Designed miniproteins, single chains, continued (3). Designs and how they scored, part 75

Each design is a single chain, and the fold is of that chain. pLDDT is the mean over its residues in the fold that is shown.

## One batch from the design tools (miniprotein)

Design m10601
Fold by ESMFold2-Fast:
Structure m10601 (fold): chain A 71 residues (1-71)
Amino acid sequence: AVVDKALELMEKLRTAKGEELVKTAEQLDQLLKKHPEELKEVAVLIWKDSELASKLSEEQPELLTRIKSLA
């Protein structure tokens, strides 16, 4: 359930722009805060995804910092 939602948000981050990107990033950040142990592997997947990690580094650096801390 929570892992499935996090994976859905991860895929949405690939294509989202502007306000939708901000909302999607905020939703994923909240899930990572509430379920760090369950979502550690999702954080690892995002961190290893060079294209997505680069996008987040530029547009959502706070979310990437959280992902790095869990990975």
Scores: mean pLDDT 84

Design m10602
Fold by ESMFold2-Fast:
Parts: structure tokens; sequence; C-alpha cells
Structure m10602 (fold): chain A 99 residues (1-99)
């Protein structure tokens, strides 16, 4: 299946959410229609993730007693850690798949 090749290619492009969707299509031998439907929601998912992070920062600046720059830094650090962990798990899964 071309899913594994696409997963590896998107991983190299640092599009980790797209890479993960293609990897799931490969592992579970999913029909093209199911993978394509999932990709409609994954397309721009990283952009949507960072947009949501920025919105959360603005909301938390109003609610928090901490300096606004400290709130922004802590939220961005936590978000970066989540994305880094997703990347590490995806890399491990790709390495464990034999071709």
Amino acid sequence: MKYLELAREYYKQKKYILAGQYLLGYVFKLPVEIVQEALKYAKGAEEAFWAAVNKSIEELKELSKLPQEEVAAKVREAAAAVMAKYREELEKALKEIEE
C-alpha cells in the first residue's frame, strides 16, 4: 500500500498528524474512502492545533494572576511537549514497521 510511503514522506515534511493518519491506514489495511474521509479533518490539523493554543493563551491572560508573557510561555511549552511526544511515538511506529 502507498500509505506507508505517504506516512514516511509527510513525516519528513514535519506534517506529523497527516503522517499518523496514513500510518493508521497502512496498519489497519483501511479502505481508501475511510482514510480520505479522516484526512479531510486532519488537513490543517497542525495549524488548527496552534490556532487553538494561541486562543487559549489570550483567554488565560485574562483569567491568570501570572504575568501575561509567563502564561504565554508556559502554554506554548506545554503544547510543544505534546507535539514532540506525538512525533516521537510516530517515529517509533514507523521504525517498527518492516518492509
Scores: mean pLDDT 71

Design m10603
Fold by ESMFold2-Fast:
Structure m10603 (fold): chain A 64 residues (1-64)
Amino acid sequence: SGMAARAAAEKERLELLLPVYKTLESKYSSDVEGQKKLREEWEEVLKKLKGMDLEEQKEFAKNS
């Protein structure tokens, strides 16, 4: 159940924050090092959102 649930949750978050994610994705190379940095930055974004409700997350995405 873990992989399917994780994929669904990740998709929902990506759809909500797609513009922010695309901006981060464009900053980093497609190699292993670039992908690691992208993951670290995305983890920081998710960490900031952990205490936010849906409306706060929308406001964050709007201002990013």
Scores: mean pLDDT 72

Design m10604
Fold by ESMFold2-Fast:
Structure m10604 (fold): chain A 62 residues (1-62)
Amino acid sequence: DRVERITALLLEGRYEEALDLLFPEPLSPEERARLIKVLQLVTSTLDEEEIRELVERWLQAS
């Protein structure tokens, strides 16, 4: 489902596509660039299980 899809995109380094699934509202190019940098930092720091757990947490907060 959504968690698995977003997690897979993050692991593949497809941050823009992952961001579109996390935030369905249109983001400015500046906001998008900032959030992509955050996602890059997160994925460089966390393992796959930690990333999946974080994605679940983000979707619960939405």
Scores: mean pLDDT 79

Design m10605
Fold by ESMFold2-Fast:
Structure m10605 (fold): chain A 71 residues (1-71)
Amino acid sequence: SGEKYQGRLLGDLAVATAEAVGRLTGDVEEWRELGRRVRELSLKSFEEGKKAADELFELADQRMKELEQRS
């Protein structure tokens, strides 16, 4: 069904985003776990997966902005 396909695609996108941010920040293990959790949720429910993915993408944006600002 379409919802299963969307859930898989969203989960894969979240994992790819987490892997990229993990490499850039050096927090590989933490981001890998975040991506894995979002993918797991997305495969069970697109709605729950989307909420988790939105949180992951927001955290990714914040973290990348912090790296840009540098303290």
Scores: mean pLDDT 81

Design m10606
Fold by ESMFold2-Fast:
Structure m10606 (fold): chain A 86 residues (1-86)
Amino acid sequence: MSELNIEAEIKLSLARMLLSIAKHMLSKEDADLKEVLELAKRAAELAEEALKLEEESENPDEGIIKEAKEVKEEAEKLAEEVEKKL
């Protein structure tokens, strides 16, 4: 229970960090679109894992669930947009 919640929070934090890095890289004139795509996909994967862990916990945190869904959706949209440019 508490271990699943902690793991979910860690994975969500990593997902947020990777998404932020991907957005920052994409803002540069010479951005490596393949690297941005890999970071966005990994952020989406971590957010999905965080969501599943939180939903499977004995006491799901609705705030973490909501944030994980938002980060996953944003990362998936970024990955789709970058893939269209490759």
Scores: mean pLDDT 84

Design m10607
Fold by ESMFold2-Fast:
Parts: sequence; structure tokens; C-alpha cells
Structure m10607 (fold): chain A 57 residues (1-57)
Amino acid sequence: MSDQLFQQGIKLHQKSIDLFNEAKKEKDPVKKDKLLKQGNDLKKQSDQLVDQGSQIS
């Protein structure tokens, strides 16, 4: 069962959204860029985990 991978992917996806929201509120452009990079990295990892865990057709 791939439920654990799917759940882990969802958690990473939610964390990436939280990072993007923090980036929107961040006034320091350097910190904003770092948050966006971290968010994008987590989103990519989340998408990979969700794809692996939720591919049912």
C-alpha cells in the first residue's frame, strides 16, 4: 500500500504552500528568494511522492 507515500507527499505539498505564503509576506528580497526556492523544491518532491503514491487508473 502506498498510503504512507501519498500522505507524506500531501504534507510536503502543504508545507510548500506555507512557504509560498511566507514568501508573499516577506519584505527582504534575499529571504523571499530563499523561501521560494525551498517551496519549489518541496513542491517538486511532493509532486514526485504523490505521483508515485496516487497513480491509480
Scores: mean pLDDT 77

Design m10608
Fold by ESMFold2-Fast:
Structure m10608 (fold): chain A 87 residues (1-87)
Amino acid sequence: APFPPISDEAFKIVEELGKIANELGKALSDPSLTPEEKRRIAEEFLKKIDELVEKAKSNPNLTDKEKQFILDLAERIKKRIEEELAK
């Protein structure tokens, strides 16, 4: 689907969430890492996602629609990570 039009400010946050998701996906698929190391990395990245979400919520330059898009994206990423860790 084509990317919805958002501000440069919102786009930077979305891009940062995408980078976090990509790096975490690489770590979780790394066979050289122990399950405990993968859990610690996931916890660190989940914290970074929560920090980006809180910054987005408190940013007066973002529209409510842009904030909701970021929240929905972050929730989808977090749910996927939690599902991978539960396996």
Scores: mean pLDDT 80

Design m10609
Fold by ESMFold2-Fast:
Structure m10609 (fold): chain A 89 residues (1-89)
Amino acid sequence: SAEIERLLAEVDEALRRRGLSEETRERALRLVREALERAAREGRDPRLVAEVALLALEGRFDAASELVRESGLREGARVLVELERLLRE
């Protein structure tokens, strides 16, 4: 999907800005790709999942949690938890 590739490019740019290792960046991108693809398959808006990832990468975990709560996105919640874990390594 062209939309999923565009959203992933935005997430990759945020990961690069954060100065993460190539290995951590690749792991995070795989995680986000899987979540975006699942959200799209479930008829949910993948842009909201990408926004959760971007907020988490900016350190705005409270804002990311609020977006997950308001949207009810299972994949958004999963991305937030797993990205937070990766960023703590």
Scores: mean pLDDT 86

Design m10610
Fold by ESMFold2-Fast:
Structure m10610 (fold): chain A 55 residues (1-55)
Amino acid sequence: STRDAILAEGLAETRERIDEVIARYGPENWDAIDAVNRETAARTAARLAEARAAE
């Protein structure tokens, strides 16, 4: 479903961006990791809301 696709995409994006942060700053930069989690969660929530409104 569209919802499943959005969730899968959001998870994949979050993983990739966390890997980039860890590669750049190391795994101890909790603030940078938390920022990625907040940003990708907010984006996924917005896309899910748009999908519900369209369907």
Scores: mean pLDDT 81

Design m10611
Fold by ESMFold2-Fast:
Structure m10611 (fold): chain A 115 residues (1-115)
Amino acid sequence: MEKAEELAKKGYEYFLQGNGGEAEKLAKEALKLDPNNSLALAVLGALLFGQGKYEEAEELVKKAIELAEKQKDYLAQALAYKVLSAIYGAKGDLEKAEEYEKKAKEALEKAKELK
């Protein structure tokens, strides 16, 4: 396990607990060690969405999806797709929101099967 990946996983855990401040700190530390860590990018994207910065969030989660697909990081894919679904939902595009929600569920199932 790499140090950046450990920090990214901790950031994800704090995000799930509702501790956005610690999640942001850990995700940024992971990105200092590895700028292409897909899980850290997905966590930061989720936090930016929560702050109402959905344009910046969309850019980060799209990058996270591309990198997570190459890295086979299904947890990062699941989070990034969930954020992208929420962004489309906020825009009123319910069809795309549902599409990306399904992709998030599929990625989460794969993450559970492999880990």
Scores: mean pLDDT 86

Design m10612
Fold by ESMFold2-Fast:
Structure m10612 (fold): chain A 74 residues (1-74)
Amino acid sequence: SKEERVRNGLEGLRTLAEMARANGDEALAARLEASLAQVEALVKQGDLDGALEVHRAAAREFYAAQFPHIPIPP
């Protein structure tokens, strides 16, 4: 369900922020934490589609920053 995907996405973003901080990328960690807060706000508004899009964008940003040698599919 969308609700399950959003819940898993929130846990995932929290983990990615912790990983970014552990890797010394505090700026990326802060951006991921901001995205986490935005996803939480959208969920409270009932905008699950918006929440999933913010999650997707944040995950892609983490992937691009931490694995820059791997091409991101369109």
Scores: mean pLDDT 81

Design m10613
Fold by ESMFold2-Fast:
Structure m10613 (fold): chain A 67 residues (1-67)
Amino acid sequence: GPVREKAIAFLRELAKTVEGETRVLLENAIREIETASDEEAIKALENLAKVVEGEVQKKLRELVEEL
């Protein structure tokens, strides 16, 4: 649905700006969300935000609030 599509697009762009473990976590979240419902996609983003830090965490939390 539209929430899933927006989440994937956002995570793909964010993954281009990071490297290492954070990029792997974002790419794993994209794979999870590709087969998820809109509700499962929001939960995946919330869980991702708990394991990342700084600007990435802030951007993920802002996205969840807009969905």
Scores: mean pLDDT 85

Design m10614
Fold by ESMFold2-Fast:
Structure m10614 (fold): chain A 70 residues (1-70)
Amino acid sequence: MSREELNEKIRELAELTGLSEEEVRRAIRAAQRMFPEASDEEILEALLRTARKDPEKAREQVLTLIELGR
């Protein structure tokens, strides 16, 4: 995924969940640390798929990742 495409998907996820782009980036970084075999792209795409179906569930997942992130 290009940097441009990544930034656009982060923005979409932020808009769908009502969170900031910074919070979304923080959640992805936390998830990458917990699941080192998953790429940032795979993590973002999984969260975005959830957000498109259930934005409240995705919001809870993003906040949980931030909380669990060290």
Scores: mean pLDDT 83

Design m10615
Fold by ESMFold2-Fast:
Order: C-alpha cells, then structure tokens, then sequence
Structure m10615 (fold): chain A 120 residues (1-120)
C-alpha cells in the first residue's frame, strides 16, 4: 500500500540521519574518513529511495518522496555546517567540498524523480 511505502521512506530517513550523526560525532575518524563513510551512506540512501519510487510507481508518492529527500538533505547540510564551524581551515574545506557534492547529487536525484512523476 502507499501507506507502507511512506512508512518505509520515513524509517529510511530516520536511520540514515542517525548514521550520519554518529559518523560526524565519531572522534576516532579523520574528516576524510567521515566524508567517505557519509558518501557511502548517502549513495545507499538514494538508491533505496529510487527503488521505493520505482516500486510504488505513483506520481503523488514520487512527488512526496522528492519533498522528503529535499528536507532530509537540508537537515544533513545543517549538521555539516555546524560541525565545520569547530574544525581547522583544512578540515573545514573538506566538509565544504562534500557539502557541494551532496547538493549536486541531491539536485540530480530530485530532477530524476520529477521526470519519473511526469511520465507516470
């Protein structure tokens, strides 16, 4: 049902956000290691969201999912910006580059979802 797809998407958002927060707070990881792990988590998140969109095959769900992904990405960006404020200039630059990559990848995903919704 559409309710089950919405619930799965919301659970995936919650899980992914918790994993990202854990990585950002992990004092044993370098900034480079944090960026690598967050990139892997985000790519998996995108793939799982795209699978939900394809399985649901419903334009209203896909439009809602796009809005949910946009809000999630804004939350992740805020966490990155907050962490960057506490870092050295060199480490801050690494997080700023990751932030830009995250914004660009999110824009591509949102464009793909919009095109899918139009074709359904």
Amino acid sequence: SMEEFREKAEELIKKTLEEIKKILEDKSLSIEEKVKKMSEIYNKFVLEMEELALEASDPEFVEWLAELIAKFTEEVIKLIEQRAETLSPEDKEILEEFKKELEEETEKVLEWLAQMAEKL
Scores: mean pLDDT 88

Design m10616
Fold by ESMFold2-Fast:
Structure m10616 (fold): chain A 69 residues (1-69)
Amino acid sequence: MASERARELARRAAARGGAAGDPGRATDHQVTSLSALDGLDAKAALAEGARLAEEAGMHEGARVSRQRL
């Protein structure tokens, strides 16, 4: 179920980052939060978060998430 949570967290980060004008920072915060999950869930969450960030047009955020993998 980590993928569903990762998707929701990534979407919330994108929405908040966009509103604040700081999508890169918002995505980095979400990557940090996701990596606090259980090791197996954290890796899956980071991968899903990176994919969703890329789909949302947050290419920098997607890169940061992938680096944390």
Scores: mean pLDDT 57

Design m10617
Fold by ESMFold2-Fast:
Structure m10617 (fold): chain A 108 residues (1-108)
Amino acid sequence: SALEEAKEYIKKAREALKKGNIEEAKEYLKKAEEAAKKVKDPEEAALLMRQILLVEAEILLQEGNLEKARETAQAVYDFLSNTEFGSEEEQQALIEEAQALLEKIDKL
């Protein structure tokens, strides 16, 4: 339930961001982080935290903090590229998301 709760809050944070509701996105992200702390599997917790950090990077980008957005997305990319997980499909999707965000920031 903690894993599903965290995923649902991440989804709600992303939906709030698509609507430009930065405040609401931050509130859902905080709830996702609290739920992620209750996840017992270390690999699932690590992947959840990287998903949360990518949403945080998108919030930073929308706030105009390009430096912190790039730093956060780069840290996620570096972590996932140097760590092997059993959920290779989920890991690869997050690597691609981090790369896409970095490319978007670099074109600004």
Scores: mean pLDDT 87

Design m10618
Fold by ESMFold2-Fast:
Structure m10618 (fold): chain A 93 residues (1-93)
Amino acid sequence: SAQALLEEIERQAQEAIAAGANAKYVQGVVEAVRLMLTSKEEALKKFEEILTEILDEQAKKLKPPQELVDRAREKIKPIAQEAVDGLQELFEK
């Protein structure tokens, strides 16, 4: 069931945080997955927000050429859409 898959994802998220993953990003992904149960549109927005925050934080830290940042930004929506589509398929099994 979708609920059982969400519970497993939440469990794996806590293990990832315990292993040193960034708690803010991991919790953001869990929230986006949870939104799949109520609104795919809100889930898509949440994935886009998380990917944008990650890109912005890495760009501030690494200061790469603006062309690379712009190119990465263009990939955010397609990546978020693939995540939403993949999760929908898993939840429909």
Scores: mean pLDDT 82

Design m10619
Fold by ESMFold2-Fast:
Structure m10619 (fold): chain A 59 residues (1-59)
Amino acid sequence: SMDDEAAREVGERGGRALHAGDYDGALAVGQEGISRGLRTGAGVAGGAVLQEAKDLLAS
């Protein structure tokens, strides 16, 4: 579905930013996903990107 495609796009873009050490980029992608709605696939993926960035910064 379009929601699944949006979730994948947000997750992949966020993951690439995190792997590159671009935390500002990861936060921007995460926020963009969340702005599409907290109950959407994109919002869930965006929240996961934000949580992963937090976990990496804490380690």
Scores: mean pLDDT 79

Design m10620
Fold by ESMFold2-Fast:
Structure m10620 (fold): chain A 89 residues (1-89)
Amino acid sequence: MDTGLELDRLSRRIRRELLQRIERDGTEAALDWLVEESRASDDPLEIGARLVVVQDLALRYLSAGDSEKANLLNKAAGEIGRYLSDLEL
């Protein structure tokens, strides 16, 4: 099936859940959850979707002048990207 369509579907779901967790639990706790989910996953598509969501959100916070949140998201993106690299052929 279309990997790009599946990635888009997963990214939209993950973004919604991440934003809800940020609102409820705060940015650091929400990102700790997302990093742990990525570490526990063996699916590169799911890890890739999480990475895309975090990178997009980091850029949005940076553009809005929230460099502190952008830095937290960029740190999480680095950790998630490492897990993805460990699974790539």
Scores: mean pLDDT 82

Design m10621
Fold by ESMFold2-Fast:
Structure m10621 (fold): chain A 65 residues (1-65)
Amino acid sequence: SDELRELVEKLIASEKARILVILHDLDVPQEVLDRLRAADLEEFIELVLSLPEEYHEPLLKALKS
């Protein structure tokens, strides 16, 4: 249903925004943050996973909080 689709898209957008804030606080370069902001969901996931390992542990801890 359209209602369920809209809710899921809003939840995904909310988590995407939260991830971007966390990565900004971790001093991820602005050019990378701009690419993430413009990316679709699949590209966003791939870009996040391709970040240097130093960002993975702090991001994972923040997302579990």
Scores: mean pLDDT 81

Design m10622
Fold by ESMFold2-Fast:
Structure m10622 (fold): chain A 85 residues (1-85)
Amino acid sequence: MEKEIEEMIEEAAEEIREELRAFAEELGLSERDLENAIALAKEMVLTEQLVKSAKKLSKEETKEMILREAKGWLRALARIKERAA
């Protein structure tokens, strides 16, 4: 079960990668920043799904959660970079 959840999260992340890349580019962020945001979003979504064992998310719901979380991380990183400059 856990491995199946991890595989679904990986597939969901890949399907939204181009949308996240476009968003990161708009914010002036690097490919490294994008990969870090995706990694953090995947870990958060995996943790939430494992803790909330009573409800399984669909692939579409998983994509929406990863997209939302990754965009949140990218926005936060952009703000940090602007304030540090």
Scores: mean pLDDT 79

Design m10623
Fold by ESMFold2-Fast:
Structure m10623 (fold): chain A 100 residues (1-100)
Amino acid sequence: SKEEILAELRKILQELMQLLTEATRRVRADPSDEAARAEALRRHAAAILAQEGIKAVENDDLETLRDIVATMERVLPTLPPEVAALMRRMIELLREYIEL
């Protein structure tokens, strides 16, 4: 159901927000670490895509949702393994919703 998909997407967003917090903490510990800054930016972008996907599902905005899924699929190969795993789960859930 839509409600079950939304609940699962919100759990994934919580995991992404935790990963973003970890990356932000590393940047704060050493602001000169360019690799840490780049990682924080990647995790922030993933969290924004997740939030926009959830909003599109809530609003039954299938056109925006298809665009978000396409964007997620394009950025997926550039993400580190733990972020990529979360984004793959989101893509699967969003595709399941589109097929409802």
Scores: mean pLDDT 89

Design m10624
Fold by ESMFold2-Fast:
Structure m10624 (fold): chain A 93 residues (1-93)
Amino acid sequence: MSPEERKQEIEEARELLKSPDEKVRAEAAYRLGLMGDKESVLEALTDPSVKVRLEAVWGAGLAGLEDVLKYAAENDPDQEVRTEARNGLDGIA
């Protein structure tokens, strides 16, 4: 993937995080996590939907975003999100 192509995909996925459709936001959060975009993952972790935040954590785990996973494990209001972030960290370590 070219740097320009990666930038366009991140920009597109960031717009999808603003969707009124939870499923669209969840898919965007996962993609941004997989692409390793820390800023977008942190933004997705502010989403009111547990599903969106879980998808962000799963993508971040696969991309090895250790600092974002530590943040989610310590700060997310939902126990499942915190547990999955911790599992992601264990997979990196």
Scores: mean pLDDT 84

Design m10625
Fold by ESMFold2-Fast:
Structure m10625 (fold): chain A 98 residues (1-98)
Amino acid sequence: MEKELEELSKKLRERYPPLVEEYRRLVRELFPELAEEEVETVARGLATWLAVRERLGLSLEEMAELLREYARRENDERHREILLVAAELFERLAEEER
């Protein structure tokens, strides 16, 4: 399962490079204190969530709400932050398309 998700994440980066780069830019804009390694981790996470969104047929706004719900159930503060960052990025991307 992890190998399949990693393979799909690579394909999404190749198929949506401008979207992944925009997410990376937004992460740096929202969280300028993040190290490059942390930005890369968030970008990989977003690619995984994009794959989940595609499989479930969710809108960007619906995916943001799902990530916020996961964050509410997450006991690890760092994991919660990562989920909230992803949710905010999806919400901002949805707003820009309006």
Scores: mean pLDDT 68

Design m10626
Fold by ESMFold2-Fast:
Structure m10626 (fold): chain A 80 residues (1-80)
Amino acid sequence: MQQLREQLYEEVKERAKQLDVSTLEKYLKRTQSGVYGRSIEVLRDLLGREKTDEWLRQLTPGELNGVLEGALKDVLKEKE
């Protein structure tokens, strides 16, 4: 389980590094909304629908949200 979260973190971080600060702030705000559907939309934008659906079969929406938020925060901090 912990390895799956680390793998998702690295995949999100790699994609997020290529985005501008404005897009990252927008995605982070969506992830922090408390609405998991919005976090899933962000993940689909970053990884694509097929890959996101694969992760949803392996992790809960709450776990996906936590990993996504952490990765986006870390990338934003590195760009500041």
Scores: mean pLDDT 81

Design m10627
Fold by ESMFold2-Fast:
Structure m10627 (fold): chain A 71 residues (1-71)
Amino acid sequence: SLRETIEKVRKEALELAKEIGEEVLKEFEERWKEAEELFAKDSAASQAAAAIRVVGELVEAELLKEKKEKE
């Protein structure tokens, strides 16, 4: 089901965030909480898109942070 897919994505992303660090974990939890608020108002397709976007934004944010730290 869509709900099971979203939960699986969240669990995998949360494990990755824990591996990267505590600050990333907190940021991920905040972004996911925001996505959950959207889930209550949107269609199933919008919910799936929001979940994927949150994970994508988290990865992009970490890549940008790594680039800045190496400069």
Scores: mean pLDDT 66

Design m10628
Fold by ESMFold2-Fast:
Structure m10628 (fold): chain A 66 residues (1-66)
Amino acid sequence: SDAEKSGRAGEEAGRAGEAAAAGAGAWQYFLSSNTPEAREGARKAIEAAARGDAEAAAQYALHSGQ
């Protein structure tokens, strides 16, 4: 165990956690979405989260909130 290098692991785990949270939110949004456009956006966010792309997942989640 190395406390200093756990900082980067913590950042990566934080990003993965936020990507997973954004994906979960997008999945719920997809299930409650009433329009094809909203469902497509949520689906892209889910796919981004599945590949671990926290940035893309967060951007799709942000658009669903606007």
Scores: mean pLDDT 62

Design m10629
Fold by ESMFold2-Fast:
Structure m10629 (fold): chain A 81 residues (1-81)
Amino acid sequence: AAVAAAEAELARATAEIDKVGQEGRDHRQKLGKLISEGDEETAKKAREEGNKLGQEYDKRISELNARRTAAQAEADALRAA
């Protein structure tokens, strides 16, 4: 039961990392088009938004990686017991 709970949390954290990573890639692709195809003001705003999103996604991924690492360690400890 305890191992299953730790494995479920590991799976959840991993799925969230994948989802956030994909969301970040999709946003960067959309901003890249605005930078390439938009006027100078649109490109400038897209670059500023990209910088802010990059910082936000890096923070979210870092927090999720910490959760995944903790869940993996818990699962490993429970299996070793």
Scores: mean pLDDT 81

Design m10630
Fold by ESMFold2-Fast:
Structure m10630 (fold): chain A 87 residues (1-87)
Amino acid sequence: SEVVEKVRKAARLLNEAIELLKQGKYDEAMRKIKEAIDILETLPASPARQRAIELLNEAMELVKQGKVDEAIEKIREAIRLLPRLLT
């Protein structure tokens, strides 16, 4: 399923972003988050999709503020919603 492949890729990008944030590689992490958002926007609209994108946009703003731990928690919350996009 194309949806399954896209969800899997988004999850991988977001986990990579968390590791980059922990390493202080903020620009690289931001690119991974943006790529994940772009993938999620190609999936069918749903409340879970909207919430995941909202959380990732919040995470990006937190990174810009240097609030890395809060940003990581928002990304983890978004990852937890991704399985809902398969139904």
Scores: mean pLDDT 91

Design m10631
Fold by ESMFold2-Fast:
Structure m10631 (fold): chain A 58 residues (1-58)
Amino acid sequence: RLSPMQATIELFRLLADTTQRILDARRRARSQEEYERQVAQIVAEHQRQVDEIRRRAQ
């Protein structure tokens, strides 16, 4: 079980990491379609990690 404070800290760290990955995808993508595909994968990974943190906090 995560305390509410620990869950909050993990969520903020995850948000920072996800933001950086999206910025990296924008910088490296050669087309809008490539960027959108990479962002979709990053968002799916982010949702999975959020769900895991929420499960551990409950």
Scores: mean pLDDT 82

Design m10632
Fold by ESMFold2-Fast:
Structure m10632 (fold): chain A 95 residues (1-95)
Amino acid sequence: MSEEEFAKEVALAFAQIVLGIAKANKDHPELIEVLERTVDELEAAYKAGKSLQELADILRRGAEEVRKLVPVAGESAEWTARILEKIAEFLEKAA
């Protein structure tokens, strides 16, 4: 497996774990919806052979949408946005 392919798979796995945690905690429905869309876009981009930067851009857009939910979902939204941003940074450093 290439370092680039490994980085993409690691990022997708972490995004899936974040979504799984939100669902297990029965977090705010809008937060779960944004995470589901972000994971779906990330998986589709991975299968389409998109670049590390394109996958990072999907995660950054997801983080921005999650941050808009801070007034409704509180610290869960802030924490989730930060995690998505860290996954994006990981992909950008691997590029």
Scores: mean pLDDT 85

Design m10633
Fold by ESMFold2-Fast:
Structure m10633 (fold): chain A 75 residues (1-75)
Amino acid sequence: SDMEEAVELGKRAKELYDEALKTAKSEEQKKKAEEAGNETMRKVTEALSRGDAAAAKEYAEEGAKKLEELVKESK
């Protein structure tokens, strides 16, 4: 279901958030990861709370993309 997919994508975004924090080489990189990760988790949680699986999936995918870029920049 779209809701189950949204939850799974949200978990993936959280895993990428944790990885971005671990790979950050500077306080600036860590702050960028925290800002992107916290915004993503907030938007996904809000969308899920109102039953909007489509929006939750979109926010989780966008957040995962941003967090993956931050992980790449730190390597």
Scores: mean pLDDT 83

Design m10634
Fold by ESMFold2-Fast:
Structure m10634 (fold): chain A 89 residues (1-89)
Amino acid sequence: AVLADPSRRRILEILYVSGRELSVSDIAQLLGVSQQNVSYHLKVLEEAGLVERRELPSGEKVYSLTPESEELIKELVSEERREELLQML
């Protein structure tokens, strides 16, 4: 399942607690992984309808949660986990 992958769940968690649109490079830096790895997972998440992509006037692409994924991640993220993730931002 898409959400059974730990890397994809971490991407959704970071998007959830940040409350902001994040680029591939932002997410890669926060998670300590390659941009190529993040880009691959974001493509899978976008195809599954769990993230939305927007292109900035600069040409940079940013990502945010869909309403469906926000509800799913809200149920999966404890208050303690949310605080841990906020410390990474």
Scores: mean pLDDT 80

Design m10635
Fold by ESMFold2-Fast:
Order: structure tokens, then sequence, then C-alpha cells
Structure m10635 (fold): chain A 75 residues (1-75)
């Protein structure tokens, strides 16, 4: 379940950023290292929730908010 949530988050981020295969490998490696250091799905969800709240308060573009809402729904 946690692996699926992190995979969904990374897949959405990779698609959004248009990363090369080499950049994808490095991103997945760095994220695996963060998870090994104790990052949980709850930590990821809390981070996304804080960013969404900040973006809404700042009047960010609807497209940026919609992207993060989709990411939050996937995790």
Amino acid sequence: AEDAAFDAYLDLLIERLGLTPEEVQELRKRFAERRARGMTVADLQARIDRELAWLREQGAKPERIAYLEAVRAAV
C-alpha cells in the first residue's frame, strides 16, 4: 500500500516534469533513500496538504492547485 502510494506520486511528478530516463532513475533512487531514512506516506500527505493550503492562500493558478489535488488523491 505505501509502495503503491509513493509510486503513484513519483509517476505523476515524472509526467509533470517531463524527465529523461536518467533523471527518472536518479529521482527514484533519491526517493528510495528518503524512505529508508523514515519518510512515510503520512509525511508525504502532510507535505502535499501544507503546499496546497499555501497555494490556495497565495491565489495560485487553478492548474497548479488541480495538479497537487490529483497528486494528493493518488497517495
Scores: mean pLDDT 80

